# Designs tried in a protein design run: designed miniproteins, single chains, continued (3). Part 63

Each design is a single chain, and the fold is of that chain. pLDDT is the mean over its residues in the fold that is shown.

## One batch from the design tools (miniprotein)

Design m10314
Fold by ESMFold2-Fast:
Structure m10314 (fold): chain A 89 residues (1-89)
Amino acid sequence: MEELEKRLEELEKEALEAAKKLREAAEAGDLKKTEEYAKKLKEKAKEFAELLAELLRAKGVPEEEVKKLVEAFKKHVEELIKDALEKAR
């Protein structure tokens, strides 16, 4: 459990940095960098969501609630990527 929490903190930091770089690239109109950081954010967000689900299950959170939280998080990340790509175009 403690090891999973530390991995989540590391992935959260990496995902936040990728999201920051994604936003900066999109605001600069750099489509190539926006696509690169979108891919990185998607990869880090997937790893984070998988570990978050594992941690929540380990803490006894019901599977239905885990599923809803993971789906909400994935949808939020997809919207962030979509908005950034649209802004860079």
Scores: mean pLDDT 81

Design m10315
Fold by ESMFold2-Fast:
Structure m10315 (fold): chain A 100 residues (1-100)
Amino acid sequence: SLNEKIEELKETIDEVKSTLAQNPNLSLDDLSKLLSKVMKKLDELMQTIDDNPDLFSDEDIQQLRDLYSQALYYYSLQTKEGFLKALEYIEQAVELAEKS
């Protein structure tokens, strides 16, 4: 369900944030692996939203797609700054999905 996918993504974000707080000098490879887990859960959430479009306004769907695209872009850069920016967009997508 949508709520289950939101909860799974939130749990994964909290795990990643906890890991980052405890390990401020993580390698790019470790950061990439952590963010890939979050990106997978975001992808699953977006697929669930596409399957249930009537639960969202057209404006919210477009904003969620824009946030998803930005998260994908910054993740694809494979830089520390890109990973942190991707996480910001993912958190914004979760907040929007919860309010919808």
Scores: mean pLDDT 86

Design m10316
Fold by ESMFold2-Fast:
Structure m10316 (fold): chain A 92 residues (1-92)
Amino acid sequence: MKYYYVPELGTYLGEEDLKELEEEKRELEELLEELEKEIKEIEEQIKKSPTYDKELEQKLVTLESAKGIVKAAIDFIEKLIELYYKAKEEEE
């Protein structure tokens, strides 16, 4: 198994690390889809309510915050994968 030095991380990454990163990204993308579905359902419930529902509004804010965190995590993993391929290209 070949390991490639990633200067931005100060360490080596191998194919096993890449596989784990791609798997984590997939799981986070699935979680993102679930969060987006729940957000839409809550938005529709709020829209149908003739009165302000504080619990639904708070739940919506919580889900939107969770969505933001998941998106940031996906972006971070994508950067790590990009750094691996860049390091691999520099060795080849």
Scores: mean pLDDT 82

Design m10317
Fold by ESMFold2-Fast:
Structure m10317 (fold): chain A 61 residues (1-61)
Amino acid sequence: SREERIKLLEEARRAAEEGNLEKARELLLEAGFDAGHVDYLLSQGKEFLIRAARTAAAALR
């Protein structure tokens, strides 16, 4: 559901903020992100991934 995807995105953001990028990657995949897109976000750095997850959650709200 939309609500469940928002929850996963917010949880991915929290995991990344805590430095757990492995968990953040898994949560983004569960939220429906393509593996290639997630790998791109990780390549840009933690702060970029956090911003992307926040933006995606806001767009679904």
Scores: mean pLDDT 83

Design m10318
Fold by ESMFold2-Fast:
Structure m10318 (fold): chain A 70 residues (1-70)
Amino acid sequence: MEAERRELLERAGRLAEEFGKAVKEQNVEAAREVRERLRELRREAEARGWEGLARFLDALVRLLDEALEV
């Protein structure tokens, strides 16, 4: 369980970096894809009962939603 949670957090970190790159390149479609991937990870964390990780991922998704709604 701990190794799986760590892997999920690492995937979230990589997705955040991909989002930053997409924003710099003005690639809205790529940014939306990253946002959807983060939503998938959030649901997986919720299903496993990883409360802290789920809250962290939810916060990231909210930030990305705000960036795309500007």
Scores: mean pLDDT 75

Design m10319
Fold by ESMFold2-Fast:
Structure m10319 (fold): chain A 94 residues (1-94)
Amino acid sequence: SAEDFYNEGKSFFNAANEELTSGAVSTEKLELAVEAYKKAIELDPNFAKAWNNLGLALYYLNRLDEAEEAFKKALELDPNNAEAAYWLEKVLET
């Protein structure tokens, strides 16, 4: 299901974040998170949370143009998403 792929993406993103706090960087786990979130969106293109989290994973991979598009889509689907609005502004400031 879309939710299952979304949860898989969150698991990979959290694992990447844990490695960063341990002094290691995991671009591989961030890429796995991106692929899982893309699968969630393939099944449910209106899954605003998946678009937002895709943007976050892409941002940390320094894929800024793709991150911008994902955050714009998240805000299009949920205009009150303060997190997506914050990260979109942060991408545009870079």
Scores: mean pLDDT 83

Design m10320
Fold by ESMFold2-Fast:
Structure m10320 (fold): chain A 75 residues (1-75)
Amino acid sequence: SDLEYFEEQFKKVKEAVKLLLEKGDIEEAKKLFEEFKEQAEKWIEKAEKEDPEVAKKLKELLEKTEKELEEIFKK
């Protein structure tokens, strides 16, 4: 399903960002997440027109991921 695809993309990006942070590549990690956030916002906009339930879940995934990563970036 489309939602399963998006959940997998969020998981992959979160893992990649955390790996970069572990290596000390903080600027690269921030850039990767900002680029992903822009892409995720586009997915949400499209989903709002096609499937409001998927859009709601995407917004929840983005908010949760942002909160988790922002806590790490505040170091």
Scores: mean pLDDT 81

Design m10321
Fold by ESMFold2-Fast:
Structure m10321 (fold): chain A 96 residues (1-96)
Amino acid sequence: GDQLYQQGQQLADQGKYDEAIEYYQKAIEIYRQTDPRKAGQTLLNLGQVLAKQGKYDEAISYYTESAKLFFELGDEESMQQAVQNANDVLQQKQSS
């Protein structure tokens, strides 16, 4: 999982968003089975990449999934961060 996640981050930093999305999705599949907290963090990163592409509905969807996962983990602070990111993207969508 960690190698796929790191590759996704590197690709996102290079602006290769479609490739970054593929690696993040592969990392999430592994993390759902091994580390739910890292799955939630990867969902946040996936939402950020989609927001940078202007794919606001998809970004909101992944932030919502991240928030639900952190809620299930009892991580209120990370859940609130995911909710705030979703609200920020929703405001951008309404302003565009």
Scores: mean pLDDT 84

Design m10322
Fold by ESMFold2-Fast:
Structure m10322 (fold): chain A 78 residues (1-78)
Amino acid sequence: MSDEELTELVLELIIAVKAGDEETVEEIAKKLGISREQAIELARRLEPKIKELSEKKGYVTPSEIKELFEEIKKELEE
């Protein structure tokens, strides 16, 4: 998976979680290799971090999204 593909999946996941779209959440969780519950928690933790970076820098790179995703994924495995 490219950093750009990961970024699109993460942003779609955040929208799906906020909308209560359980089917889309399940599909994205499967593509990311995580559980539905992990995907929901990941979206909730990622959204404020992405917003903070965007507000501070005016942009967020795909590599920064990947680093945040990997960090939170590790936290959810503990």
Scores: mean pLDDT 81

Design m10323
Fold by ESMFold2-Fast:
Structure m10323 (fold): chain A 80 residues (1-80)
Amino acid sequence: MAEEVKKMVKELLEKGESVPQVTTKVASILVEKADQGASREELEEMIEAAGEAMKEAGVPEETVEAVKESLLTVVDWSLE
C-alpha cells in the first residue's frame, strides 16, 4: 500500500494538483484504511511514502514535514 500511495502522489502532482489537494486525498485513504483495520505502523508507512513522493516532485522539505505532521494527526484521530 505504501508504494501505491507513493505512485498516486507522484501522478497527482505531475497532473498539476496542489499539495493541499494531494494531502486531502492521502488523508481520505488513511481514514479508509484505519476503518479497515490498518495498524498505526502501516498508516505511518503510507505517510512516509507520500512525503518521499512529494520530496521527489520538488516540494520543499519544510512543507513535506508540515504535511506529514497533519497526516499523523488524522491517523491519531482515526484510531480513537
Scores: mean pLDDT 82

Design m10324
Fold by ESMFold2-Fast:
Structure m10324 (fold): chain A 68 residues (1-68)
Amino acid sequence: LEARMVELHERALVSDPDETTELLREASRLGAEAGGVPPAPVTEPESDPTHMDPGQLEAMERSRRLRQ
């Protein structure tokens, strides 16, 4: 099962975005069957959390001001 999940993950890295999503979904299903815990969450481009910058906060405040 683990080898199969690794293969699906590896294939996902070189596949089209749509196919990558399908492969990751299948890998997650296999992981759930193996132990209920997936080896890694479903990955997508830019899935890491972003810390808010002072510039981002200023942009939001400016937008809010213009809105009101």
Scores: mean pLDDT 60

Design m10325
Fold by ESMFold2-Fast:
Structure m10325 (fold): chain A 76 residues (1-76)
Amino acid sequence: SAMSPELAKEAYLEGNRLFAANRPEDALAAYKRALELDPSFAEAHLALGSYLVTTAASEEERQEGLQQRAEALQLP
């Protein structure tokens, strides 16, 4: 819908606010919501990917984070 990118931007900004407030799990949920609303939102892919890389408990999770970061670099 025409409002999906605006809602994605709001979710992304909420994620940034939650991360700054030291609420990382809520920040992750907000970034994931931003990508549900706009899968081509490069900044949300980068934010999610960077966080997953730094918090990865396994090599598989780290690789998933790197894939999200790579996806961001492919978007306009």
Scores: mean pLDDT 78

Design m10326
Fold by ESMFold2-Fast:
Structure m10326 (fold): chain A 81 residues (1-81)
Amino acid sequence: DEKIERYKEFLEFLSELSSSPLPNEEKIQKAIELIKKLKLEELLKAIEENKISPETERLLYEAHRELLLERGVEVSPIPEL
């Protein structure tokens, strides 16, 4: 899934960025630049509108879960009925 791979790249970047001693303002700017570079327009819109769509939330959740599993971290799935 191409979108999930782009979201994974974004989340890995955020993880590295969170460990950086850079000011929060620079971290936010770098994160936004990567969102634009990765063409994650729905995520950019969610940030601008301060509202996340269910589809964007699902993509972020799946990308984060895959990254944690790939790194050998056990994550309990959120149960859907």
Scores: mean pLDDT 72

Design m10327
Fold by ESMFold2-Fast:
Structure m10327 (fold): chain A 86 residues (1-86)
Amino acid sequence: MPEYPESPKLYLLFGNPKGAIEAAEKILEKDPDFPRAYYYRGLAYIELGKNEEAIKDFEKAVELAREQGDEYTVKQSTEKLKELKA
């Protein structure tokens, strides 16, 4: 797993969804199969009202997280998908 000093989660904590997207994209450039980066980018897209982009990111996060046994990301992303598709 890649180790990054800047986390998309930290940008979301400070209310900076654009910064969270940029941080997630940097992670995905190095590791396009990192499920949590898709999850946090999806959360940032929700804050920007980009629900279609958020849905695609959460679907990708679920796919990759299931392959890697990341049950936390599967659960969290699936819950967000249910909320957005309701």
Scores: mean pLDDT 82

Design m10328
Fold by ESMFold2-Fast:
Structure m10328 (fold): chain A 90 residues (1-90)
Amino acid sequence: MLIRISDQGKLELYYNGAWVPVSSLLKSSDLNLARLAAQAVLRAIEEGLPREVLEKVRGDLREVVNDPSASEEQKQLAQEVLKALDEAGV
């Protein structure tokens, strides 16, 4: 999995020939894309990416948890990633 921080300070994942914001994939109704984005966040934690980048991702995950249109599976995935961020001290 290839990840980066964009010039705008956003976490991005390389997917299908393009850099895609992880926030967009986390909010996707396609659970496979949401899981790929979750793996990118876990990789960012493992690689010790800056707290300010991870805090923005935390905000995106909270939006998913609080979205009445999000599936239960999307909310559970977002909660698991939030727990990983908490355990990492973000």
Scores: mean pLDDT 85

Design m10329
Fold by ESMFold2-Fast:
Structure m10329 (fold): chain A 60 residues (1-60)
Amino acid sequence: MKEYEENAKKMVEKTIEKNKARGIELSDEQKKAIYEGYLYANKVFGEKIEYAPVLSPPAA
């Protein structure tokens, strides 16, 4: 459990950095949603997800 939480936090940070490099700033709500998504995926698949997406600047 803790390892999935740590992985989810790392993936959020990596996603923030990757998007910031492209001029995209993530809101706190987007960061939380990404964290919850990684945590859920890690628990469901039983593995650490290491894919960091590039998001669109305007939220749909």
Scores: mean pLDDT 73

Design m10330
Fold by ESMFold2-Fast:
Structure m10330 (fold): chain A 61 residues (1-61)
Amino acid sequence: MKEKIRELILKAVGYRLLAIGHELEAEWEKDPEKAEAYREKAREAERRAEELEKEVEELEK
């Protein structure tokens, strides 16, 4: 169980970092349409991180 929890935590951190990267891309993008596309990618990455974090909580209890 601990190994699987560790794997899920690492994946969640990875998606959190991906979301931050896409948010920065959106901030640096001058085209509002392209900026919104990056924000959608950031939101998707955040959702994946949240799902993995929830899975970790369920496995710890």
Scores: mean pLDDT 82

Design m10331
Fold by ESMFold2-Fast:
Structure m10331 (fold): chain A 67 residues (1-67)
Amino acid sequence: MEAERAAAGAALGALAAGVVLSREQGRKLGDNAMHDPEGYEAARKGMEAAMAGDYATGARYALKAAE
């Protein structure tokens, strides 16, 4: 649970900072990342769960995306 919160928080923080700061660079990276829809979709679900405040579920999806 503690590791799940840390993983979800780190992924959320990195995505939030990346999305707002590197929106333009994120577009180019997104084009490449969309080449792997499974990993991209898992990352999106992880972020959505973490944003909902459910870090346990968010961490599980984040780990799947990293796997």
Scores: mean pLDDT 58

Design m10332
Fold by ESMFold2-Fast:
Structure m10332 (fold): chain A 89 residues (1-89)
Amino acid sequence: VSEEELDRDILVAFAEILIALTKKYSPKSPEVEEALKHLERAVEALENGDYDTAIEHLRRAAEHLKPIDPDGAKAAESLARDVERLKER
């Protein structure tokens, strides 16, 4: 396993944890449902090594979470930053 593959797997795990926490603790709303859709798309992009698409979906998830779950929004923005750092090699 390469360091990049391990780092990617860790980011996938963190994104999946964020999805689980959002499903459990965030109120049901169209904004949360759209955020969950973007988080799931980000996981798929990460698994495919498509970091640009993952960053875009994580940022869109954060945008949708900001009015409802600001802590979840910060987590999504933090993950997007970590994916940017992974893309830098």
Scores: mean pLDDT 84

Design m10333
Fold by ESMFold2-Fast:
Structure m10333 (fold): chain A 59 residues (1-59)
Amino acid sequence: MRREEYKRKIAELLSEKGYVTVPELARQLGVSQSTVSRLLREMEEKGLIKYVPGKGYTF
């Protein structure tokens, strides 16, 4: 599994949309919501993104 490719795609979608949600990313990447949640948590733990209630994840 190329985890870095998924993280790059998430960053591209964030740049386009400003906010992304787990279900949207799961559909776009063709992976489970559990996989997306893990990737987003890793990015959040590194301080790259944050969760905003009612809007989703953002830089």
Scores: mean pLDDT 80

Design m10334
Fold by ESMFold2-Fast:
Structure m10334 (fold): chain A 62 residues (1-62)
Amino acid sequence: SSFEKELREKAAKPESGTDIAQELRALQQLLKEGVNPEEAEKKIQMIRKLLRERTRRIAEEG
């Protein structure tokens, strides 16, 4: 199941700083595989939000 795979990747705790790049790569892969455009659109929205929240999280993490 795709959901299980995504949970596993989240649990792996990808390195900070490359998280956004990895999400972009995942989006590119999804588009290449021909998944629903709605899923790709949600991914784009998430990446945009991550870009803004990333700055705050760096400042707040401690």
Scores: mean pLDDT 64

Design m10335
Fold by ESMFold2-Fast:
Structure m10335 (fold): chain A 68 residues (1-68)
Amino acid sequence: GKFTAEALKELAKASKDPELAKYLEQAAKAAEEGNWEEAAKYLREAAKHSKRPEALEQLADQLEELAK
């Protein structure tokens, strides 16, 4: 939804890792378009570049359930 996309954009702006920021921006765009499968994929990629991946992976799992 709109609030999820806005939160992901804020996380991307706060990120010092350019790969993490890139994947969070892609996830936000997919979420804005209602493409939950693609948003989840980008969140899992972002998690690989995060030192605390658990929250991003949990969010990805929730978005994948919405796509079913």
Scores: mean pLDDT 78

Design m10336
Fold by ESMFold2-Fast:
Structure m10336 (fold): chain A 107 residues (1-107)
Amino acid sequence: SAEALVERHLESFRTTVEQLIEEALKAGADPKLLEELKELVEKFIELARRADVETAERALARAGELLGEHGAELQEAIRNRDSERINEILEKLIEGLRRLIEELERE
C-alpha cells in the first residue's frame, strides 16, 4: 500500500541519517549538532507519519533532495576528518530540516 511504502521510506531516511551521524561523530563532529540533527529527524518522521500520504511523499522527496545536496560534501568532509567542514555541513542540514518541519506543521 501507499502507506506502507511511505513508512518504508521514513525508516530508510532514519537509517541513512543515523549512519551519517555515527560516521560524523567518529570523524570529530560536534556532538551537540549531532544530537540536534537526531531530534529534528525524529520530529520530521513523527510529523510525516501524521500527514496524509501525498504530503508525506512530498516531504520525503524534499528530505531526499536535502540529503543528496549535502550528503556527498558531508561524506568527503568525513573521509578527510575535517571537523570544521563537517560542522558547517551539519548546520546546513539542520537548517534545511527545520524548514521542512515548519512546512509540515503548516499542512
Scores: mean pLDDT 88

Design m10337
Fold by ESMFold2-Fast:
Structure m10337 (fold): chain A 65 residues (1-65)
Amino acid sequence: LSALERTALGELERHDPELYRRVRELVEQGRYEEAIELLKERYPHMSDESARLVVEAIRRELAAR
């Protein structure tokens, strides 16, 4: 993960740990579109592109385990 991606994920986890956990679980299950929809439901002003970037960052974080 880039430093910017790590910072963004850390910020999400700190401000909304329940959402971060649920999105992470959906990404682990390969349910990417549901993860994107969950992010947009919680943050309606978030663009589709931003939500996809968050999901992609979490996917790369999980792959680095």
Scores: mean pLDDT 77

Design m10338
Fold by ESMFold2-Fast:
Structure m10338 (fold): chain A 72 residues (1-72)
Amino acid sequence: SLLEELKRKAEEFKKNVDKLSPEEAEKRMREIMEIAKQLVAEGASQEEIDEAKAIVREAGKLLGEKLERAKA
């Protein structure tokens, strides 16, 4: 399912974010967001949408922290 793909992609991102270049991390975050967008567009349940939003928020926080460290 799209939700399982989203979970897998986010888990891979979480494990590898510190090893990725800033550009690659942004690219992977865009992929995560695109899967979440497809999930909403295909009429996922509110529970699935809420879980997808939580996953996107966590991934976005990790990306933000990585980008702040890259500036320093």
Scores: mean pLDDT 83

Design m10339
Fold by ESMFold2-Fast:
Structure m10339 (fold): chain A 57 residues (1-57)
Amino acid sequence: SMRQEIIEEERRALEELRKQLEKAEEAGDEIRVSALRFAILSKEVAIELADYNARVR
């Protein structure tokens, strides 16, 4: 379904962000780490909302 496709895309984006976070942590870039943690949280919320809307509707 369209919802499943969107969720899969967002999960792939999350994987990429987590890889970027690991690199930023290795570099000791605290500002970038904070920004990436926020981006990851935003993607997690988006995935949860997509799942919620698919289930409740």
Scores: mean pLDDT 81

Design m10340
Fold by ESMFold2-Fast:
Structure m10340 (fold): chain A 69 residues (1-69)
Amino acid sequence: MREEVERLAREAIEAARKGDVERARELLHKLQELGVRALLEGDEETVRIASEAAREVSRILEEQGFPAL
């Protein structure tokens, strides 16, 4: 779980920085799904990583003029 979330986080942030909005949003949704699963499993560290990555992706997309909700 954690390794997959870390990989998805890096890919999502990279996609957002490149302006690949579709890929960034797809990866953001996957991060949110894994974050919910980690929360239900009590994996606080994975929840934190997923939440931080999702926030960073949303911030980058918003800075580039795209709503990230």
Scores: mean pLDDT 79

Design m10341
Fold by ESMFold2-Fast:
Structure m10341 (fold): chain A 65 residues (1-65)
Amino acid sequence: SLLEEIEEGLRAALAEVRAAKDPEKAKELINILKSALEIPLSEEQKEVLEKALKEMEEVLKELEA
């Protein structure tokens, strides 16, 4: 399903950003997720994106500490 494809894509992107340990890549993904949340989405799609956004914001905080 499209939701499963989104979840898998986000999981891969999150793993890549974590592996790179690059704050700029984390900021880019955060901006993409914020932009995606501005479009009309299903509740399930919103939950997946909001969870990914929160997780990336925590990763960025750790990388900038």
Scores: mean pLDDT 79

Design m10342
Fold by ESMFold2-Fast:
Structure m10342 (fold): chain A 55 residues (1-55)
Amino acid sequence: MREELLERAVRIARTLRAAGVPDEEIVRLITEDLQSRGVSREEAEEIAREAVRRA
């Protein structure tokens, strides 16, 4: 479900931010992770950007 993917992505974004990773790189990493799980690039990028906004 999209909401579950978003919650997971927000947790990842918070962890990466705490480690000093730039937001642009966080979006890229989350997008790649979601695509590896079968999410389309377009949907993955939207979820990644939303996750960074909420993190």
Scores: mean pLDDT 83

Design m10343
Fold by ESMFold2-Fast:
Structure m10343 (fold): chain A 65 residues (1-65)
Amino acid sequence: GAAAAVAALQRELGLSREAAETVVRLVLEHPDWSDEELAERVSRATGLSRRAALGAVRAVRAFLQ
């Protein structure tokens, strides 16, 4: 679930809780958006690079499916 995805982003990618929660929220709010569209939105919201944001989006989608 969402809480497990947040914990995994913090543990595996070293994201802050706030950044991890933002990634999970945006993935859940926009299930119809591409990984690339979400990565751009995450990058703007968190300050993560586009590559880091893309990795985080893909990780969340793998956990939530």
Scores: mean pLDDT 86

Design m10344
Fold by ESMFold2-Fast:
Structure m10344 (fold): chain A 61 residues (1-61)
Amino acid sequence: RFVISSIEDLEKRTKELIEKGDWEGVKNLKSAAQSLKENGSEEEKKKAQKILEEIKKYEES
């Protein structure tokens, strides 16, 4: 099943990279999440917004 694998995988990878402290990886995921927020479906936009909020919390910490 591949219908929404990208957004689910993005959320999982974001958590993993934050836990490892991979700042460069987190920056790359932020760009992908931003693109989904602008161009994705309504469901993808909501999930992308949540991912961006998690990244913002990490950046501000």
Scores: mean pLDDT 72

Design m10345
Fold by ESMFold2-Fast:
Structure m10345 (fold): chain A 68 residues (1-68)
Amino acid sequence: SEEEKELLAKVDAMVDERFAGLPPEQVADARETARRAAKLLYKNGYSPEQILAAVERLLDALAADYRA
């Protein structure tokens, strides 16, 4: 639980850094999407390092989608 909380805080920070300056609604959407992915991977036994790497790739995909 504490490790999951720390992981989610790092995910939030990654989203905030990556999407600084975007509309609040888009940042909130990216944060929710990234947190859901991180929680799912954590529940399935992936390491924090693996999860953060996966989140980086997810944020790359989201950035592309937002710009279309």
Scores: mean pLDDT 84

Design m10346
Fold by ESMFold2-Fast:
Structure m10346 (fold): chain A 74 residues (1-74)
Amino acid sequence: SYEERVRADPRDVEAWTQLGEVYYKQGDYEKAEKALKAALTVDPRHARALALAGKVNEAMGKLEAAARAYAAAE
């Protein structure tokens, strides 16, 4: 699982990003935000993680954070 992958390698950007997407689709925005923050700590310019962070922050009502993430994803 992606959760096992990030436990084995906390710098696995792809696994963190996939976890963020899974949590986002489940409506667990807090876990999604945490996973995407971990991905972006390793790779601050990961386009998919930035776009997904925008969606998560928007869903959480963090509109300024969402706007910054979307802008960075371009």
Scores: mean pLDDT 86

Design m10347
Fold by ESMFold2-Fast:
Structure m10347 (fold): chain A 92 residues (1-92)
Amino acid sequence: MEAEILLALGRMHYSLGKKLYEKGDYEEAVESYEKAIELFEESAKIAGEYSKEQLEEIAEAYENRAKALEKLGDLEKAKEAREKAKEYREKA
């Protein structure tokens, strides 16, 4: 029950991040993607495991966070985010 609510909130923050990125609000997009990742991870923790869909959603959030960080010139943080995306995708 609570895990499903957190997953829904994470998806809302992910969608917000995408719209902020499209508007050029890259810093706010990064923050929205970070919040989405936190909510997805908390959802998985309450559920006791990551679903394949949750692993893929976390990977996508890290990939889009990396793209926003690249726009801000934070290339090292972008690289770290892409590495995290790969790790979650390999577990899916």
Scores: mean pLDDT 85

Design m10348
Fold by ESMFold2-Fast:
Structure m10348 (fold): chain A 62 residues (1-62)
Amino acid sequence: SAEEHFARGLELLAQGRREEAARHFARALELDPAHEGARLLLEQLVAETGDPRLAETLRALT
């Protein structure tokens, strides 16, 4: 579910595993496009990393 992916993303983020966390937040947003938490955290990761792949993923989902 979207919530399971969001929860997994939070755990990975706490471990410093930003790329894996971003994939789970993206999946949560794919399953629930209205998931505010997943969108905000994915936006923050794009801003913090400057990763063009994460930016493209965010644009595709929002």
Scores: mean pLDDT 82

Design m10349
Fold by ESMFold2-Fast:
Structure m10349 (fold): chain A 78 residues (1-78)
Amino acid sequence: MKELAEALREAAERLEEMARKLEELGYTEAAELVRRAAELLRKAAEAAEEGKLEEAERLLREAQELADEAARVLHEQL
């Protein structure tokens, strides 16, 4: 589980960096969705570290839904 938690934290950090770049480019709505997805990945990492796998899976699904929404919003702005 520690390996999963670490991978999720690394993914969250990468999404936070992506959100900052999107915001700098003026894609503020997509940036906010990506930032929220990063927050959910951090919570999923904490749940995984605590052995709460069902909670981690739920949070990961919610993060994926936000990432999909961010991609949709970004596509509509391009």
Scores: mean pLDDT 83

Design m10350
Fold by ESMFold2-Fast:
Structure m10350 (fold): chain A 60 residues (1-60)
Amino acid sequence: MAEELLEKGRKALQEGNIDEAVKLFKEAYEIDPSYALEYIRALAQAGKIDEANALAEKVL
């Protein structure tokens, strides 16, 4: 389940749908915390650098 959301999020990034990708990666992370790094990267690509850094310090 979470891996399907992760793959869908990667496709959204390739299509330039950054907001959609962030939503998908967030949902994957909420289901499986091991996807935290993917969610952090999506936040950074969306320009939400402070949010990405805050999550990275909490999880990494």
Scores: mean pLDDT 80

Design m10351
Fold by ESMFold2-Fast:
Structure m10351 (fold): chain A 73 residues (1-73)
Amino acid sequence: MSPVELAEKALEAAKAGNDDEAVRYGLQAASTPATPEEKRRAAEYLRQAADHSTGPAAGILRTLADALERVAA
């Protein structure tokens, strides 16, 4: 599964209210080798997942998105 597919899964989990699953997919996306373009796309999905999440999960997903954007730059 690509980092973009993992980040899409994180967003779907967040939309379904499954914050723990969203964080697991987000961590997998951030730790998967990726091109700069894939990292930017994954970061966008993780940022959207954070917006659909609550509490600590939202903070974690935003941190992962920021990390992916920095590595992509």
Scores: mean pLDDT 84

